# Designs tried in a protein design run: designed miniproteins, single chains. Part 26

Each design is a single chain, and the fold is of that chain. pLDDT is the mean over its residues in the fold that is shown.

## One batch from the design tools (miniprotein)

Design m875
Fold by ESMFold2-Fast:
Structure m875 (fold): chain A 65 residues (1-65)
Amino acid sequence: MTEEQKEQLLAQIIKARQELMEKAKKLKEEGYKVTLKKIDETTFELTYEKDGKKFVEKVTVSVEL
């Protein structure tokens, strides 16, 4: 993998994390219990629950190789 590809992957990971953190903040403001977990270097899991209903979203980051 080239340095340019590594930098692109890191930038995408940072962006995805920021977007998930903003989504988590908004969900908390709407009354959800929110957990954001890092599964691996490119995969995050967002769990949110309200009124006995639980939702799980898995986000994987990739770059063009």
Scores: mean pLDDT 77

Design m876
Fold by ESMFold2-Fast:
Structure m876 (fold): chain A 61 residues (1-61)
Amino acid sequence: SLADEEAALRSLSRDELRALADATVAAYRDWLTAQGVPQEQIDADVARLRAGLDEGIERLE
């Protein structure tokens, strides 16, 4: 469940959360590239994901 996922994320250190976020952003960019998404759309989508992950990490800390 989402609550179980949040509990698991709260058990990670700040550095572990940052590493997970970086890996997630990289994987998402690669996936969008493989789908043939235009570069401008990839940049916009990746920026939104990064902002959401950064906000999420701040809330968990």
Scores: mean pLDDT 80

Design m877
Fold by ESMFold2-Fast:
Structure m877 (fold): chain A 81 residues (1-81)
Amino acid sequence: DAEEAAYAAAKATVEKVEKLLAEGKYEEALALAKEAYAAAKDPLVKAAALMGMGAAYRGAGDFEKAREYYEEAMKLYKEAL
């Protein structure tokens, strides 16, 4: 199932982003989240990647960019419901 395979790959990427964020590697977390967003077609997976980008910017102290990505994630969650 292509959708299950895509979900599994996205979940693995989200777990790597979370680990990088926990380690304070915000630049690497941001790069990986951007790659996940570009590869994803599922709106919920894209929203999760945008949340990862927001968390990375927040960790780096860029609160304005963090807000922008969180707002885009919320928009995609609303569209996916």
Scores: mean pLDDT 79

Design m878
Fold by ESMFold2-Fast:
Structure m878 (fold): chain A 94 residues (1-94)
Amino acid sequence: AKAAAEALAAAVAKAKEAIAKWIEEKKKEGVSDEELIAEFQARIQWLDDQLPVALEAIPAEARSQAEADQMRADLEARVAALKALFQEAIEKLK
């Protein structure tokens, strides 16, 4: 749905701004690009490890099966978008 896509796009834009600001602050503190890359790689790995656990926590069968399916789709989309932002940050730091 357009509304869900717009909400995701807004959340991604806000997350992208927060990531950019965090990188700028860490660079000012003398953190190396290599250390920042390693941190984003660790965050991607954490998301990969936690996504199956989070998906399993969403009810598979209920009166709101359609809502549960939508929650799974929304979670997968958000995790994919966040991983893409971390990968973009890694590419910019290279």
Scores: mean pLDDT 78

Design m879
Fold by ESMFold2-Fast:
Structure m879 (fold): chain A 76 residues (1-76)
Amino acid sequence: SELARRLEESREIAREIGRELLEVVRVEARFVLKLPLPAELTPLQQAALAGIEKHLDNPEFREIMEKLARAELAAE
């Protein structure tokens, strides 16, 4: 069935995107908390870290990000 094939393709893509997003969030959490980062970062991870770094000079944003980062790593 073509429909079954398309649904499986969509599920595979969704699973892959979900895994990539979780790894980005973990890398972001480690970066915000100044923990050791993986030796190799993907381009997506590098872009995400650059985006966060631009706003970490705002102390209110930094405090919120640190709280979120601790929650994410605790859920791991």
Scores: mean pLDDT 80

Design m880
Fold by ESMFold2-Fast:
Structure m880 (fold): chain A 98 residues (1-98)
Amino acid sequence: EPPLGVTVEVSPKTVPSGGTVTVTVRTSAPATVRIGVYPDSDDPNVEPVAEATVDAPDGSATVTISTSGLAPGDYVVTAVAERGDAGSEGATAKFTVT
């Protein structure tokens, strides 16, 4: 059986501080998707600045994330899909706060 797949997209790719970004996730099967937003950093101890959990019963879900309180800079959105005992590899997308 094919592994559980996930993809993530962020729009817009550049947003002013206090604006909002739309995160769209697509899965290969109905799944729950965990979304994290992190500063673009190589530090494994960096905490997410925003998190969301969404259900994708039809293989797609959209969530809006506020950039209010985020410093200007580059950010990485991560998405991991879960379905029972099946997990996806992580998917990533980037956006910039100005």
Scores: mean pLDDT 78

Design m881
Fold by ESMFold2-Fast:
Structure m881 (fold): chain A 77 residues (1-77)
Amino acid sequence: SELTEVMKKALVERDALSVLTTSGVLAIRAALGMADLELEETVYLLLEQFLREHGGSLSPFWLRELQKEHEALKSRL
């Protein structure tokens, strides 16, 4: 999806923090409402990779928010 492509591009360019800590968090929440398991799996993998690469650079607030989204995705897979 376009959302997945935007997140993938942001991760590659290391601009994922701006996407996931602002508009990207809202986009992830929107994706979680979709009945598309392939999209949810892709977003889960991208979020897991982002947390591995950038988790230590996140504020405690954003780390908790993204971990909640990761757990929500895991529960739906």
Scores: mean pLDDT 59

Design m882
Fold by ESMFold2-Fast:
Structure m882 (fold): chain A 85 residues (1-85)
Amino acid sequence: MEEIEKKGIELAEEIKRALEERDAERLERIAKELEEIYKKDPEKAEEITKIINEKLGLNFKDAKELILHLEIEAGLLRIQEALGL
């Protein structure tokens, strides 16, 4: 539980920084890391997602929704960068 809480806090801080800095590559790395955790231990990924929700004031239904959201945000940033926005 303590290890899961620490990982959730770390990932929440990384997501916040990636969004503040508009860092698509970092969002993609976080999404991939969460996907790997989910493949290995879905319950752990769900608990991490709950911590991220609490820390960021978000309400994702499950880890898959969070992963998809991060991938979409990264994709939008990539499109904006390609358009010079």
Scores: mean pLDDT 85

Design m883
Fold by ESMFold2-Fast:
Structure m883 (fold): chain A 109 residues (1-109)
Amino acid sequence: SMSEIEQLRQAMKEIRDAKNVDELLAAADKLIAILKSLPSSKVVDEAIRLIEEAKRLVEENPNVMELAKRAILSAGEAVILYLEGADELEVEIELGIARINLGVARLLL
C-alpha cells in the first residue's frame, strides 16, 4: 500500500502542477491507470468515475479546468485516505468535495 500511495501522491502532484488542459488530461490518465491497478473497491471505483467525469467536463469546456482539477485532487485524496485506513467519514468528505466541484462545472457547460 505504501508504494501505491507514493505513486498516487506523485500523480496528484502532476494534477496540481498542470498549467493547461492537455497537461491536466495527461496527468488524469496517469492517475486513472494507477487507480485501475488497485484492487476494486467502492472508493476506488467511485474515484475513477469522478476523475473520468472531470476529464469529460474539461474536454467539453476548458473554462472549468480549475473545478475539474479540484475534483480530481479530492477524488485522489479519498483513495489515499482509504488506503491509509482513515475514517470512512474523512473518505466520504473528500468524495463529496469532488462531487460538488463537478456539480458546479456542469452548471457552467
Scores: mean pLDDT 91

Design m884
Fold by ESMFold2-Fast:
Structure m884 (fold): chain A 100 residues (1-100)
Amino acid sequence: KKVEEIKKKIREFADEGLAWLREQGVLTDEEVERARKVIDKLIDNYNLSDEEIEKLMAEAPPRAPVLPVVANIVRKIKNGDLETVEKMLENYRKYLEKQK
């Protein structure tokens, strides 16, 4: 249940970040869709190895800085560091809010 709540927060954060990048013209609609698919795979598979995470990241557009953030959050969840994940999500949400 707690992991599912964190997954929802990560998806919300990622959606906001991708929407902002699209609004700024950094990403196209097709790039947003590809990034979202990678994020969904990362979130649904918390137990991925670092090698598997890097392979998924290679499928993503390089101009999507939200993706390295999500990958790092997933690594923290895998290690059981849920408190750090919650703090990271709060800090990144505040950062994105200020960039709007």
Scores: mean pLDDT 73

Design m885
Fold by ESMFold2-Fast:
Structure m885 (fold): chain A 57 residues (1-57)
Amino acid sequence: HEKKGVEALKRNEPVMALLHFGRAGLEDPNNPLSRRVRELGAQGLTSQQIAEELLKE
């Protein structure tokens, strides 16, 4: 699901990207992308802002 999350970000589909990263976190809660999404969300970033930060990384 991590690969599909990255592909969704590149297609400008942040909600779909978050769904795929959330599912990856269920399978592996230590997955770096899933952890990063949680950190950015905890800081109050929107789904769009989280997608933009992940694309920079």
Scores: mean pLDDT 65

Design m886
Fold by ESMFold2-Fast:
Structure m886 (fold): chain A 92 residues (1-92)
Amino acid sequence: EVGHNSPLYKKIQEAIERIVKEAQELYEHLLKVEGKSEEEARRAAEEHMKKLVKEETEELALMVGKGKMPPEEAIKTAEEDLLQVVEEKLAK
């Protein structure tokens, strides 16, 4: 649990909101503007979301991780957790 006023909590929430918004906007853009199929638009939005989750997870790991942990395992766990939260919010 992270305190509501924690700078880390705010950064995580901002990252989640930004990733969800960008994925939704990309999906709508591909569908409405580029005329992509729902399958192609969904796949592209999912790939973009995964890329953003990975990038944000790496930045968060640099802020939280004290460098003495196995970075691949810690990054993987955090990436999976963040991806789950983003996917849950995107589904709403």
Scores: mean pLDDT 71

Design m887
Fold by ESMFold2-Fast:
Structure m887 (fold): chain A 94 residues (1-94)
Amino acid sequence: AMVATVHVEGGGGEEGARIAGESAAATARAYGLDAKVTIRGNEAVVELSNGAIARIVTTGRPNPTLAAIAGNEAVRAALRGIKEGKDIEVRLRS
């Protein structure tokens, strides 16, 4: 499966991962996709019904807004990865 990974510094740890996963699921639904979200510590893994995978890794100080943005960007990057046939990596900072 094509994987899009978003690293977010300032998104917070485990709470940031949860927020990012929830945001990613909402974004996936907006694109007409089902999403399975798994939280593992500071990482959210989002398996999209089209076979794409989005990973969001959160570190640093809690920032719910940045975590939500990271979830949105991860799904968009995963869709771009499927279209382009490649893995995508994105870095976000506060």
Scores: mean pLDDT 83

Design m888
Fold by ESMFold2-Fast:
Structure m888 (fold): chain A 60 residues (1-60)
Amino acid sequence: GDVDRLIAALEALPTGERQRLLLRLAGRPEDRSALLKSLGLSPTISDEAVMEAVRRLVAA
């Protein structure tokens, strides 16, 4: 699903870039569509799916 694709895209990034993107995805909802597109993902992924992916990666 969208959450798993977003997690996979973020985990493919170097640790520093991943951490910066996680902070922006969590703290800057206005940037989410552009950030998702930069990862090669659909810009229509829901805010709920983005926050679930952030939650899972932060908890790991």
Scores: mean pLDDT 83

Design m889
Fold by ESMFold2-Fast:
Structure m889 (fold): chain A 72 residues (1-72)
Amino acid sequence: SPLIELVEELIASVDENSKTTELLGRLLQAGVPFELLLEAMREAARKYGRGKNEAETARRVLEIVRELLERR
């Protein structure tokens, strides 16, 4: 799936300057439904709570997005 490939590329690109909202915005532009991104953010918050830093939070959200896309 091109969307799963994009998520994998974004996960690999996460660094200290990464912003979760910018990464999710790229997925939205690529055709990932907003509702799926919102579900991934909620699930990440529920499972992990507050991340120690933005990069950790971004990676966790992207990994859940990948899981949700594979379940479709």
Scores: mean pLDDT 82

Design m890
Fold by ESMFold2-Fast:
Structure m890 (fold): chain A 90 residues (1-90)
Amino acid sequence: MLEEIREALERFLAVVEEAAKTGVWDADAITRAVNALQSAVLSIKTKEELDEAKALIREAEQRVAEIMPKNAASYKYLFDTIISEAEKKV
């Protein structure tokens, strides 16, 4: 589970970094990475795994704030929503 979350976040950040460098937004790649992250986070069954996932997500949020500050609030809201739904299941 944590490996799938890490891989999804790495794919997400790679697309965000390319968008920041090129000005070209790959909406399909972003959607796939976000869907993979949501599926992985929502499959977590323990509080310990959820706390580890939160740490990884917060690191990704900080990276977005550094490279695309105008989009940082939107992605924080999205990630907070995913985390909130996972917290209901642990």
Scores: mean pLDDT 82

Design m891
Fold by ESMFold2-Fast:
Structure m891 (fold): chain A 97 residues (1-97)
Amino acid sequence: SARELLEELAEWLSKLKGVESAEVKQVGPDEFELTVTAKNDGFEIEYKGKKENVEAITAAYVASAVAAALLRREGIEVVDSSVEETPDKIIVRFRLR
């Protein structure tokens, strides 16, 4: 199922350096959020006055691409996917059919 696949990806992400936690939440019948929380001691860059956890950002974008590919392989249509960045969290949203 989509949820099981996304939960396995979240568990993998939670083991990466620079990641404090990763979790999946079903926010609608066909909508899921994958939230990656960055570690305060992770590898950071400062760009235009904003600090970014490079490892957490990279993990979230890779997870988004891999999740979309795996969902499509299982015959699940990914209608939309988006990434929202905050100072401490990266949220990947999926809308499915």
Scores: mean pLDDT 75

Design m892
Fold by ESMFold2-Fast:
Structure m892 (fold): chain A 67 residues (1-67)
Amino acid sequence: LELTDEEVAALRAALAQAGLPLPTEEITPSSTGTNAQIRTVVLNFQRDQGLPVTGVLDAAALAALRA
């Protein structure tokens, strides 16, 4: 599954807000397995939103990023 431009922008904004470096590569759902900063942001969002803390960009995590 591909991320939308809006979901990619939300992830980049979240990384910037967390003070983490922005990746130069394309952000995909699999990026949580290859980029520790993206994984950290997803884990933090899941904790903050009361979602299962899986560290993957599932439908619930993507919905939280769009909120």
Scores: mean pLDDT 70

Design m893
Fold by ESMFold2-Fast:
Order: sequence, then structure tokens, then C-alpha cells
Structure m893 (fold): chain A 75 residues (1-75)
Amino acid sequence: SNLEEAYELAKKQKEEGVTIEVPSSISVLERGAAVFAYVYGDREAAEEILRLAEAGDYEKAEELAKKAIEEKKKK
């Protein structure tokens, strides 16, 4: 999946400490979701955010992202 590919690229970038060019097949939204999952360790939230964004529901995607960040700050 595009999310899985973006997640793997984000992980490799962090592990190797180098800048990796993102293939044009991976959108900015997909990369953003993968980085969110990797940084916060919440893949389920990242997948849901991506699903909403792909459906064109950007308002709900942003709301869910903010809520997930707040939840991580509490624990």
C-alpha cells in the first residue's frame, strides 16, 4: 500500500540519516501519514487519517490528527 511504502521510506531516512527522494507515486498526504505513524507510533490513526484524506474529507482528517496528538500528550 502507499502508506506502507511511505512508512518504509520514512523509517529508512531516520535509520540512515540521509535524505531520500520520495517517488512521485507517493503523495505528500501519504508521506505525512506515514511520518505521523512512525513518530507517534500510532499506525491505526495514520491509516484512518489517510483514508479520510483520500475520500476528500480533509477537515475530519485534520481533526483526527489533532485529537491523536493530544491523546499522545496525555500518556
Scores: mean pLDDT 58

Design m894
Fold by ESMFold2-Fast:
Structure m894 (fold): chain A 95 residues (1-95)
Amino acid sequence: MVELSEAELEALVAEGLAQIVADLRAAGVPEADIARIVAAIEAADTPELAILRGTAELLRILGASEEEWAEFRRVAEAGAAKAGIPRERLEAAIA
């Protein structure tokens, strides 16, 4: 049985953020856009919301298609429900 502590969840978010930042830099994304993603993640109240906010900003910066946004929202809704995040909070985080 594995229960993730708050610190362990924060560490997973930090690891995911580091990978996203590395991939964006490798792709030549401007540092200002990378900073916006980081700020969106850091503004979240929980690790789960941090992941959702960061992913939403990334999709906006990359000019994601309607289909990519629909897939993200579907996955995000399922993940938020599992984490006990209310739908209204999820919608506010990814708007």
Scores: mean pLDDT 72

Design m895
Fold by ESMFold2-Fast:
Structure m895 (fold): chain A 60 residues (1-60)
Amino acid sequence: SHESFIAIANKMFEAVKPELDETLQVQIQQEIDAIPSASHPEAPVLAIIGLIEDHRLSQK
């Protein structure tokens, strides 16, 4: 299950990476790196989704 969450997180990150600044890219990468050790791998994935949504909302 952790491996599947890592794959999903990396796919999401790669799709949105061109629209993100370096600071946000580092923050998302840190969340991805946390997945293997997370007791609930869905938590860092939800954090990544929230970061992407907040970024997109702030661009309005």
Scores: mean pLDDT 83

Design m896
Fold by ESMFold2-Fast:
Order: structure tokens, then sequence, then C-alpha cells
Structure m896 (fold): chain A 87 residues (1-87)
């Protein structure tokens, strides 16, 4: 209960930071916002996957694919992959 509420508060705080950075005209701030959005959606996916009983192997495969896309600078691809996994 305490841990779950702490996670929700951290998630809300992160979402606000992402929105502030996304509103910035600075390209670096916009890139940071996209990276944080990927991290945020990955956390949401892991939470959903644990509740739905998705095997750790599948979670790890998605994590590796997301990390590969982020390393290549393809934040939009990483977000699309996570959005598909969350559906």
Amino acid sequence: EELEKQREAAREGLDKVIEELRSSPDPVAQRVARGLEVARRYEEFVEKAKKEGIPDEKINELREQVESLVRAGDYDGALALLDEALK
C-alpha cells in the first residue's frame, strides 16, 4: 500500500517533468522529455505485465528491444513498441 502510493506519486511527478520539458523550445529538453516518457511507459508496462502474469522472459525481451532503440536515438520507435505492448 505505502509502496504503491509512493510509486503513483513518483509517476505523477515524472509526468509533470516530462510535460514541462516537452513545452520547452529547447531541442535538448524535448529529447530528454522523450527519454523520460519511454522510461515512464516501460514502468507502466512492467506493472501491467506483473498483474497479468506475463512471463519474465517476454518482459526482458521487450526491455532489450526498448534499450536498443533508445541507444540508437529512436525514442519514437521505443514509445510505439511500448504502446503496442500496453494494448
Scores: mean pLDDT 76

Design m897
Fold by ESMFold2-Fast:
Structure m897 (fold): chain A 73 residues (1-73)
Amino acid sequence: LSLTSIEEGVEKMMKSVKTEEDKEKVELVAELYRLLKEDPSLVEEIRRLAEEYLKTEPDPFEVLKKVLEELKK
């Protein structure tokens, strides 16, 4: 996972968004990207947390919320 790959993913989602719910989901991914731009060292921690949460939570946006909350420590 790289910042460039995340940015490309966000851009694709932005182009396909049609509802307010989809916009909120894209905004969550954009927040993740912004955090990584501010502190690139978080990439390892974010990946580790996401992999762990994905074992019990199949919804990637719910996983993202949990990862973002963990980073607020």
Scores: mean pLDDT 70

Design m898
Fold by ESMFold2-Fast:
Structure m898 (fold): chain A 100 residues (1-100)
Amino acid sequence: SEKVEEILELITKAVQLLEEEAKKSDKEMSRKLRIIEASLTMIGLQLYIGEKTGKLKEAAKVAVKELDKIIEELRKINAPQEVIDLVEEIKKKLEEIIKE
């Protein structure tokens, strides 16, 4: 699906920006950022598996809930606005998949 490919590309971009920020951060902040990277990567994997197994809407519903938690954490740690905007765009595209 073109929409899934776009979402996976946005996830990859968000992970890349988080890793760039982690490299410039102290050990505690770097650890928090890399946990978020791992969570986003797992969301991407679950969406990929969901598409291949015909469970994309179920995977998208779970992903939206996890992305809400990620957005809250990113705001709490004052992550770059560009990363927050990317995660919000990922969520928006997943909500479109849930709607059909």
Scores: mean pLDDT 90

Design m899
Fold by ESMFold2-Fast:
Structure m899 (fold): chain A 90 residues (1-90)
Amino acid sequence: DELKKEAKEAIEEARELIKRYEEEIKKREDVPEELKKAMLEGLKRAEELVKKLEEELKKAKSKEEIEEVKERAEGLKETIERDYEEFLKL
């Protein structure tokens, strides 16, 4: 199913983005430690959501369920990108 493949790719993109931002945040020496900690905790919560989306996709039986997982994964990616851009402004 092409839709299921697209949903899986969206989930994988979100996971890859989380890993990349974790590394970038850890390298920042010009940001207060408390802000780094808060952002890393946010990414940890995002990683938990990625795992839940993987489980939901695995159990999805209808096109509607698969589409919802895809949309949620895409939305999660957008939220992660926005939060990271705000972090970069600090």
Scores: mean pLDDT 84

Design m900
Fold by ESMFold2-Fast:
Structure m900 (fold): chain A 94 residues (1-94)
Amino acid sequence: SAAAAREAILAMISPEMRELIEETVRELSEYLDEETVEAFRDSLYVLAAAIEQGRFLSEEEIEQIKEELIKSLGNEKVAEIFAETIERLQELAK
């Protein structure tokens, strides 16, 4: 189940990463519906687990994600928040 997958991911990431993701989810809730927010939450947990395993994103990859989110959602602020969160997750893993 998605819940079991989430629990496994939560065991792989630091408490600081979890706190950052939950803070980001609260901020995104001001701009997005509940289902879209949950999709972003799941994506951030998957990204955090990958980062903890040494799969870092380059500046170019983060910028591409930001551009794709702007095109898909039409909301630059949401894309900025998401991109900044990825950068902060990577800093916490170092």
Scores: mean pLDDT 84

Design m901
Fold by ESMFold2-Fast:
Structure m901 (fold): chain A 81 residues (1-81)
Amino acid sequence: MEELEKQLAEVEKRMDEVNKRIAEAQSRLDALRKAGAPEEEIQAVLDELFDLGVESLKLAVDYTILLRELDPERHLELGRR
């Protein structure tokens, strides 16, 4: 159980980091668009956001699997409610 809790905490930390990066990239994208930055710079940030989105989805899957291992009943309850 303690090892699963440590893995869950590690995934949560990575999810928090990715979410912060997404927020930063989104803010940067808005700033670039307002400043009329070159399309190449805007596209680079969009590519970064896409990669971060994929990473976020992978982490969400890992998080769900770990939650199910720790508390299968709670996972079913949350999915139902």
Scores: mean pLDDT 78

Design m902
Fold by ESMFold2-Fast:
Structure m902 (fold): chain A 74 residues (1-74)
Amino acid sequence: MSQEEQLQKTMEEMEKVLKESIRNRESPEKLREKLEEVFKKYKDKLSEEQAKKVEESIETALEVYEKMRELDEA
């Protein structure tokens, strides 16, 4: 439960960062920096498996963000 709670908190912080980057029209590079900062903040409280999941979530979020920006330019 404790580890799962930390993972959920990490994901919530990442979602806030993503929403803020969308709102501010920040670059994918800036979003990566902010997401990595969230990961760094929670890394010591996550298991190895959960840390990998967060890293994968960062890549997924960046892919989605870039795709959304391409659609907005249409």
Scores: mean pLDDT 78

Design m903
Fold by ESMFold2-Fast:
Structure m903 (fold): chain A 74 residues (1-74)
Amino acid sequence: LSPLEREMRERIVRIALEAGFSEEEAEAIAEAFLKIVRGEPLSDEDLALLGRLSPETARRLGEVVEEYVARLRA
């Protein structure tokens, strides 16, 4: 992982853990968002997991992704 991707992953994992997800689920959520940033397709499992996010948690994670996508493309 690049330094920016690593920072993004760490922030996503932290937010997911704070939202009550398990460590395994938090890592899977971070990997799903890394796939989004890389333009990789999401699996049905990824989509199901992301569907479990509350609207507030999804918004916070989306803000992180938007910030790092802008930085990665700069």
Scores: mean pLDDT 82

Design m904
Fold by ESMFold2-Fast:
Structure m904 (fold): chain A 106 residues (1-106)
Amino acid sequence: DVPQSEIDRHLDAKEIVVDSVDLNYISQIAQWILTSGAKLILTEPKFFVNRERFKDPANLDLMATEAQFFRAAGEEIVSKIPIDLATFLAWMEALGVPPERVVILP
């Protein structure tokens, strides 16, 4: 379980940088973007879970690790089957996230 204080910290963020998105948390991510006004920045849109790092409190002690926290907060995803970017963006749009709130870095 993630402490509520860490969740509250992410809700206060205006921008996060992640290299992957946890589909198990897609509704919570969409709600967070909509309520906080933050942008989701993707460096390489992939879906996976890192449960080992999620259990390490040192990964949550610095604001610079927020992207790792969001990625690691996922539970179970189809990590071995790549989800294409167009499908992910369609799901975010269906959840009410404006396209300009999702930024893909080259």
Scores: mean pLDDT 51

Design m905
Fold by ESMFold2-Fast:
Structure m905 (fold): chain A 87 residues (1-87)
Amino acid sequence: EFQKLQDELERLKAEAERQKKIEERYNSVLKDIKDFYGNIDKFSKEVEELIKRYAEAEYLYEETGNEDAKQVADIYRLYALQLINKE
């Protein structure tokens, strides 16, 4: 169905734009963390992924106002901090 294909393409374009905004947010969060912890380049890929998930959830909250997205962002932030402080 052409209609279904068009809807899927529009969804993918919206997702690409959303990913760009998430990357901008992610870079902002990385800057803040570097200010507190010094060198983020030493952190694991798991920490980087959690920071990205935090930025994604924060962006979703700003886009939709969904309180669940804010709670999810807080959870990812806490997990990232726990891993950073583990050893």
Scores: mean pLDDT 72

Design m906
Fold by ESMFold2-Fast:
Structure m906 (fold): chain A 58 residues (1-58)
Amino acid sequence: SRVEEAERAAAGAVLGKQEGDEARARAYATKFGELAGLSEEDALDPAAAKRALEALGG
């Protein structure tokens, strides 16, 4: 589902950032932003990402 794809993309962005993999973090943040209507900066913010995922699922 779109929600599941967004959750995977959000998780990939966070993991990439935590591991210092900037390219991976950006790629997943871009995909999550496209799915959730967020900027790349907001897609990398855990609080903004959580709110967007809740909005997609509700």
Scores: mean pLDDT 78

Design m907
Fold by ESMFold2-Fast:
Structure m907 (fold): chain A 97 residues (1-97)
Amino acid sequence: MGIGVEASEWADEAVEYAEKLSKETAEEVRRLLDAMFRAAAAGLGDVAEEGFEVIREARKELKEALKGENALETTEKVGKRLKEAAERVERAVKEAE
């Protein structure tokens, strides 16, 4: 799947922001990105799009956390949401195979 330059930049920023706050959260961003790529390759564009929406919102929340507003709580909530999204996308890909 071709991701637009803007979408790729948002994904990269989400990883960069997460790395500054939590290595675990950064790993969950990368996991979801990998799962989305696999979903897109499997023809599950709707599932990939739902995963990207989670990354888009995570980017915004992590950027706010970097400003010091409830950084630990926000990072933990974002990490949990990313993990749950990755598990959903991975399950959809496995069921389609």
Scores: mean pLDDT 79

Design m908
Fold by ESMFold2-Fast:
Structure m908 (fold): chain A 80 residues (1-80)
Amino acid sequence: SSKEKELEELSKKISKLLKELMNTEDEEKRKKLEEEIRELIRRAFEIEKELGLFNIKTQEELDEVVEDYFKTLLEEVYEL
């Protein structure tokens, strides 16, 4: 489906930005990259909700799962 293809594209974009974040020492640029990654993750969860794969009731819950997933991605990237 088009939504599944969008999720694959988002995954690739997130991976690219994570690699850029790993190679960035400038604090302001790092903050911008982190926010871009969070927005892509947020979009992915919204698509998963539309597909019935995920249930979120509040903006606070969405922000929490986005942050948790972002931390998981950082741990995976920095351990390698």
Scores: mean pLDDT 81

Design m909
Fold by ESMFold2-Fast:
Structure m909 (fold): chain A 90 residues (1-90)
Amino acid sequence: MRKEVEELLNEALEKLAKAAAEGDKEAIEVAEKIRKHIAKAAALYEAGEPLEKIFEEIDEALELLAEYMKLEEEELEKIKELAREELEKA
């Protein structure tokens, strides 16, 4: 299951990146919003803020990706769980 979730996330990110590189305005806007949430999550992590606050920013980024890619809710929840587990292990 972890490998399948990682592959799904990587495919979604590659599709978004390719669309943005091809000049798709929606893809560019979504990628910009995702980047801002990831940057905020990184800043919170560096500041030693609670993991819950960091997860909120990561969840927002993943929700934006899932909406753009039209992912099923179940797929989004699995990706969120993977991100949470990886961050807790760090």
Scores: mean pLDDT 78

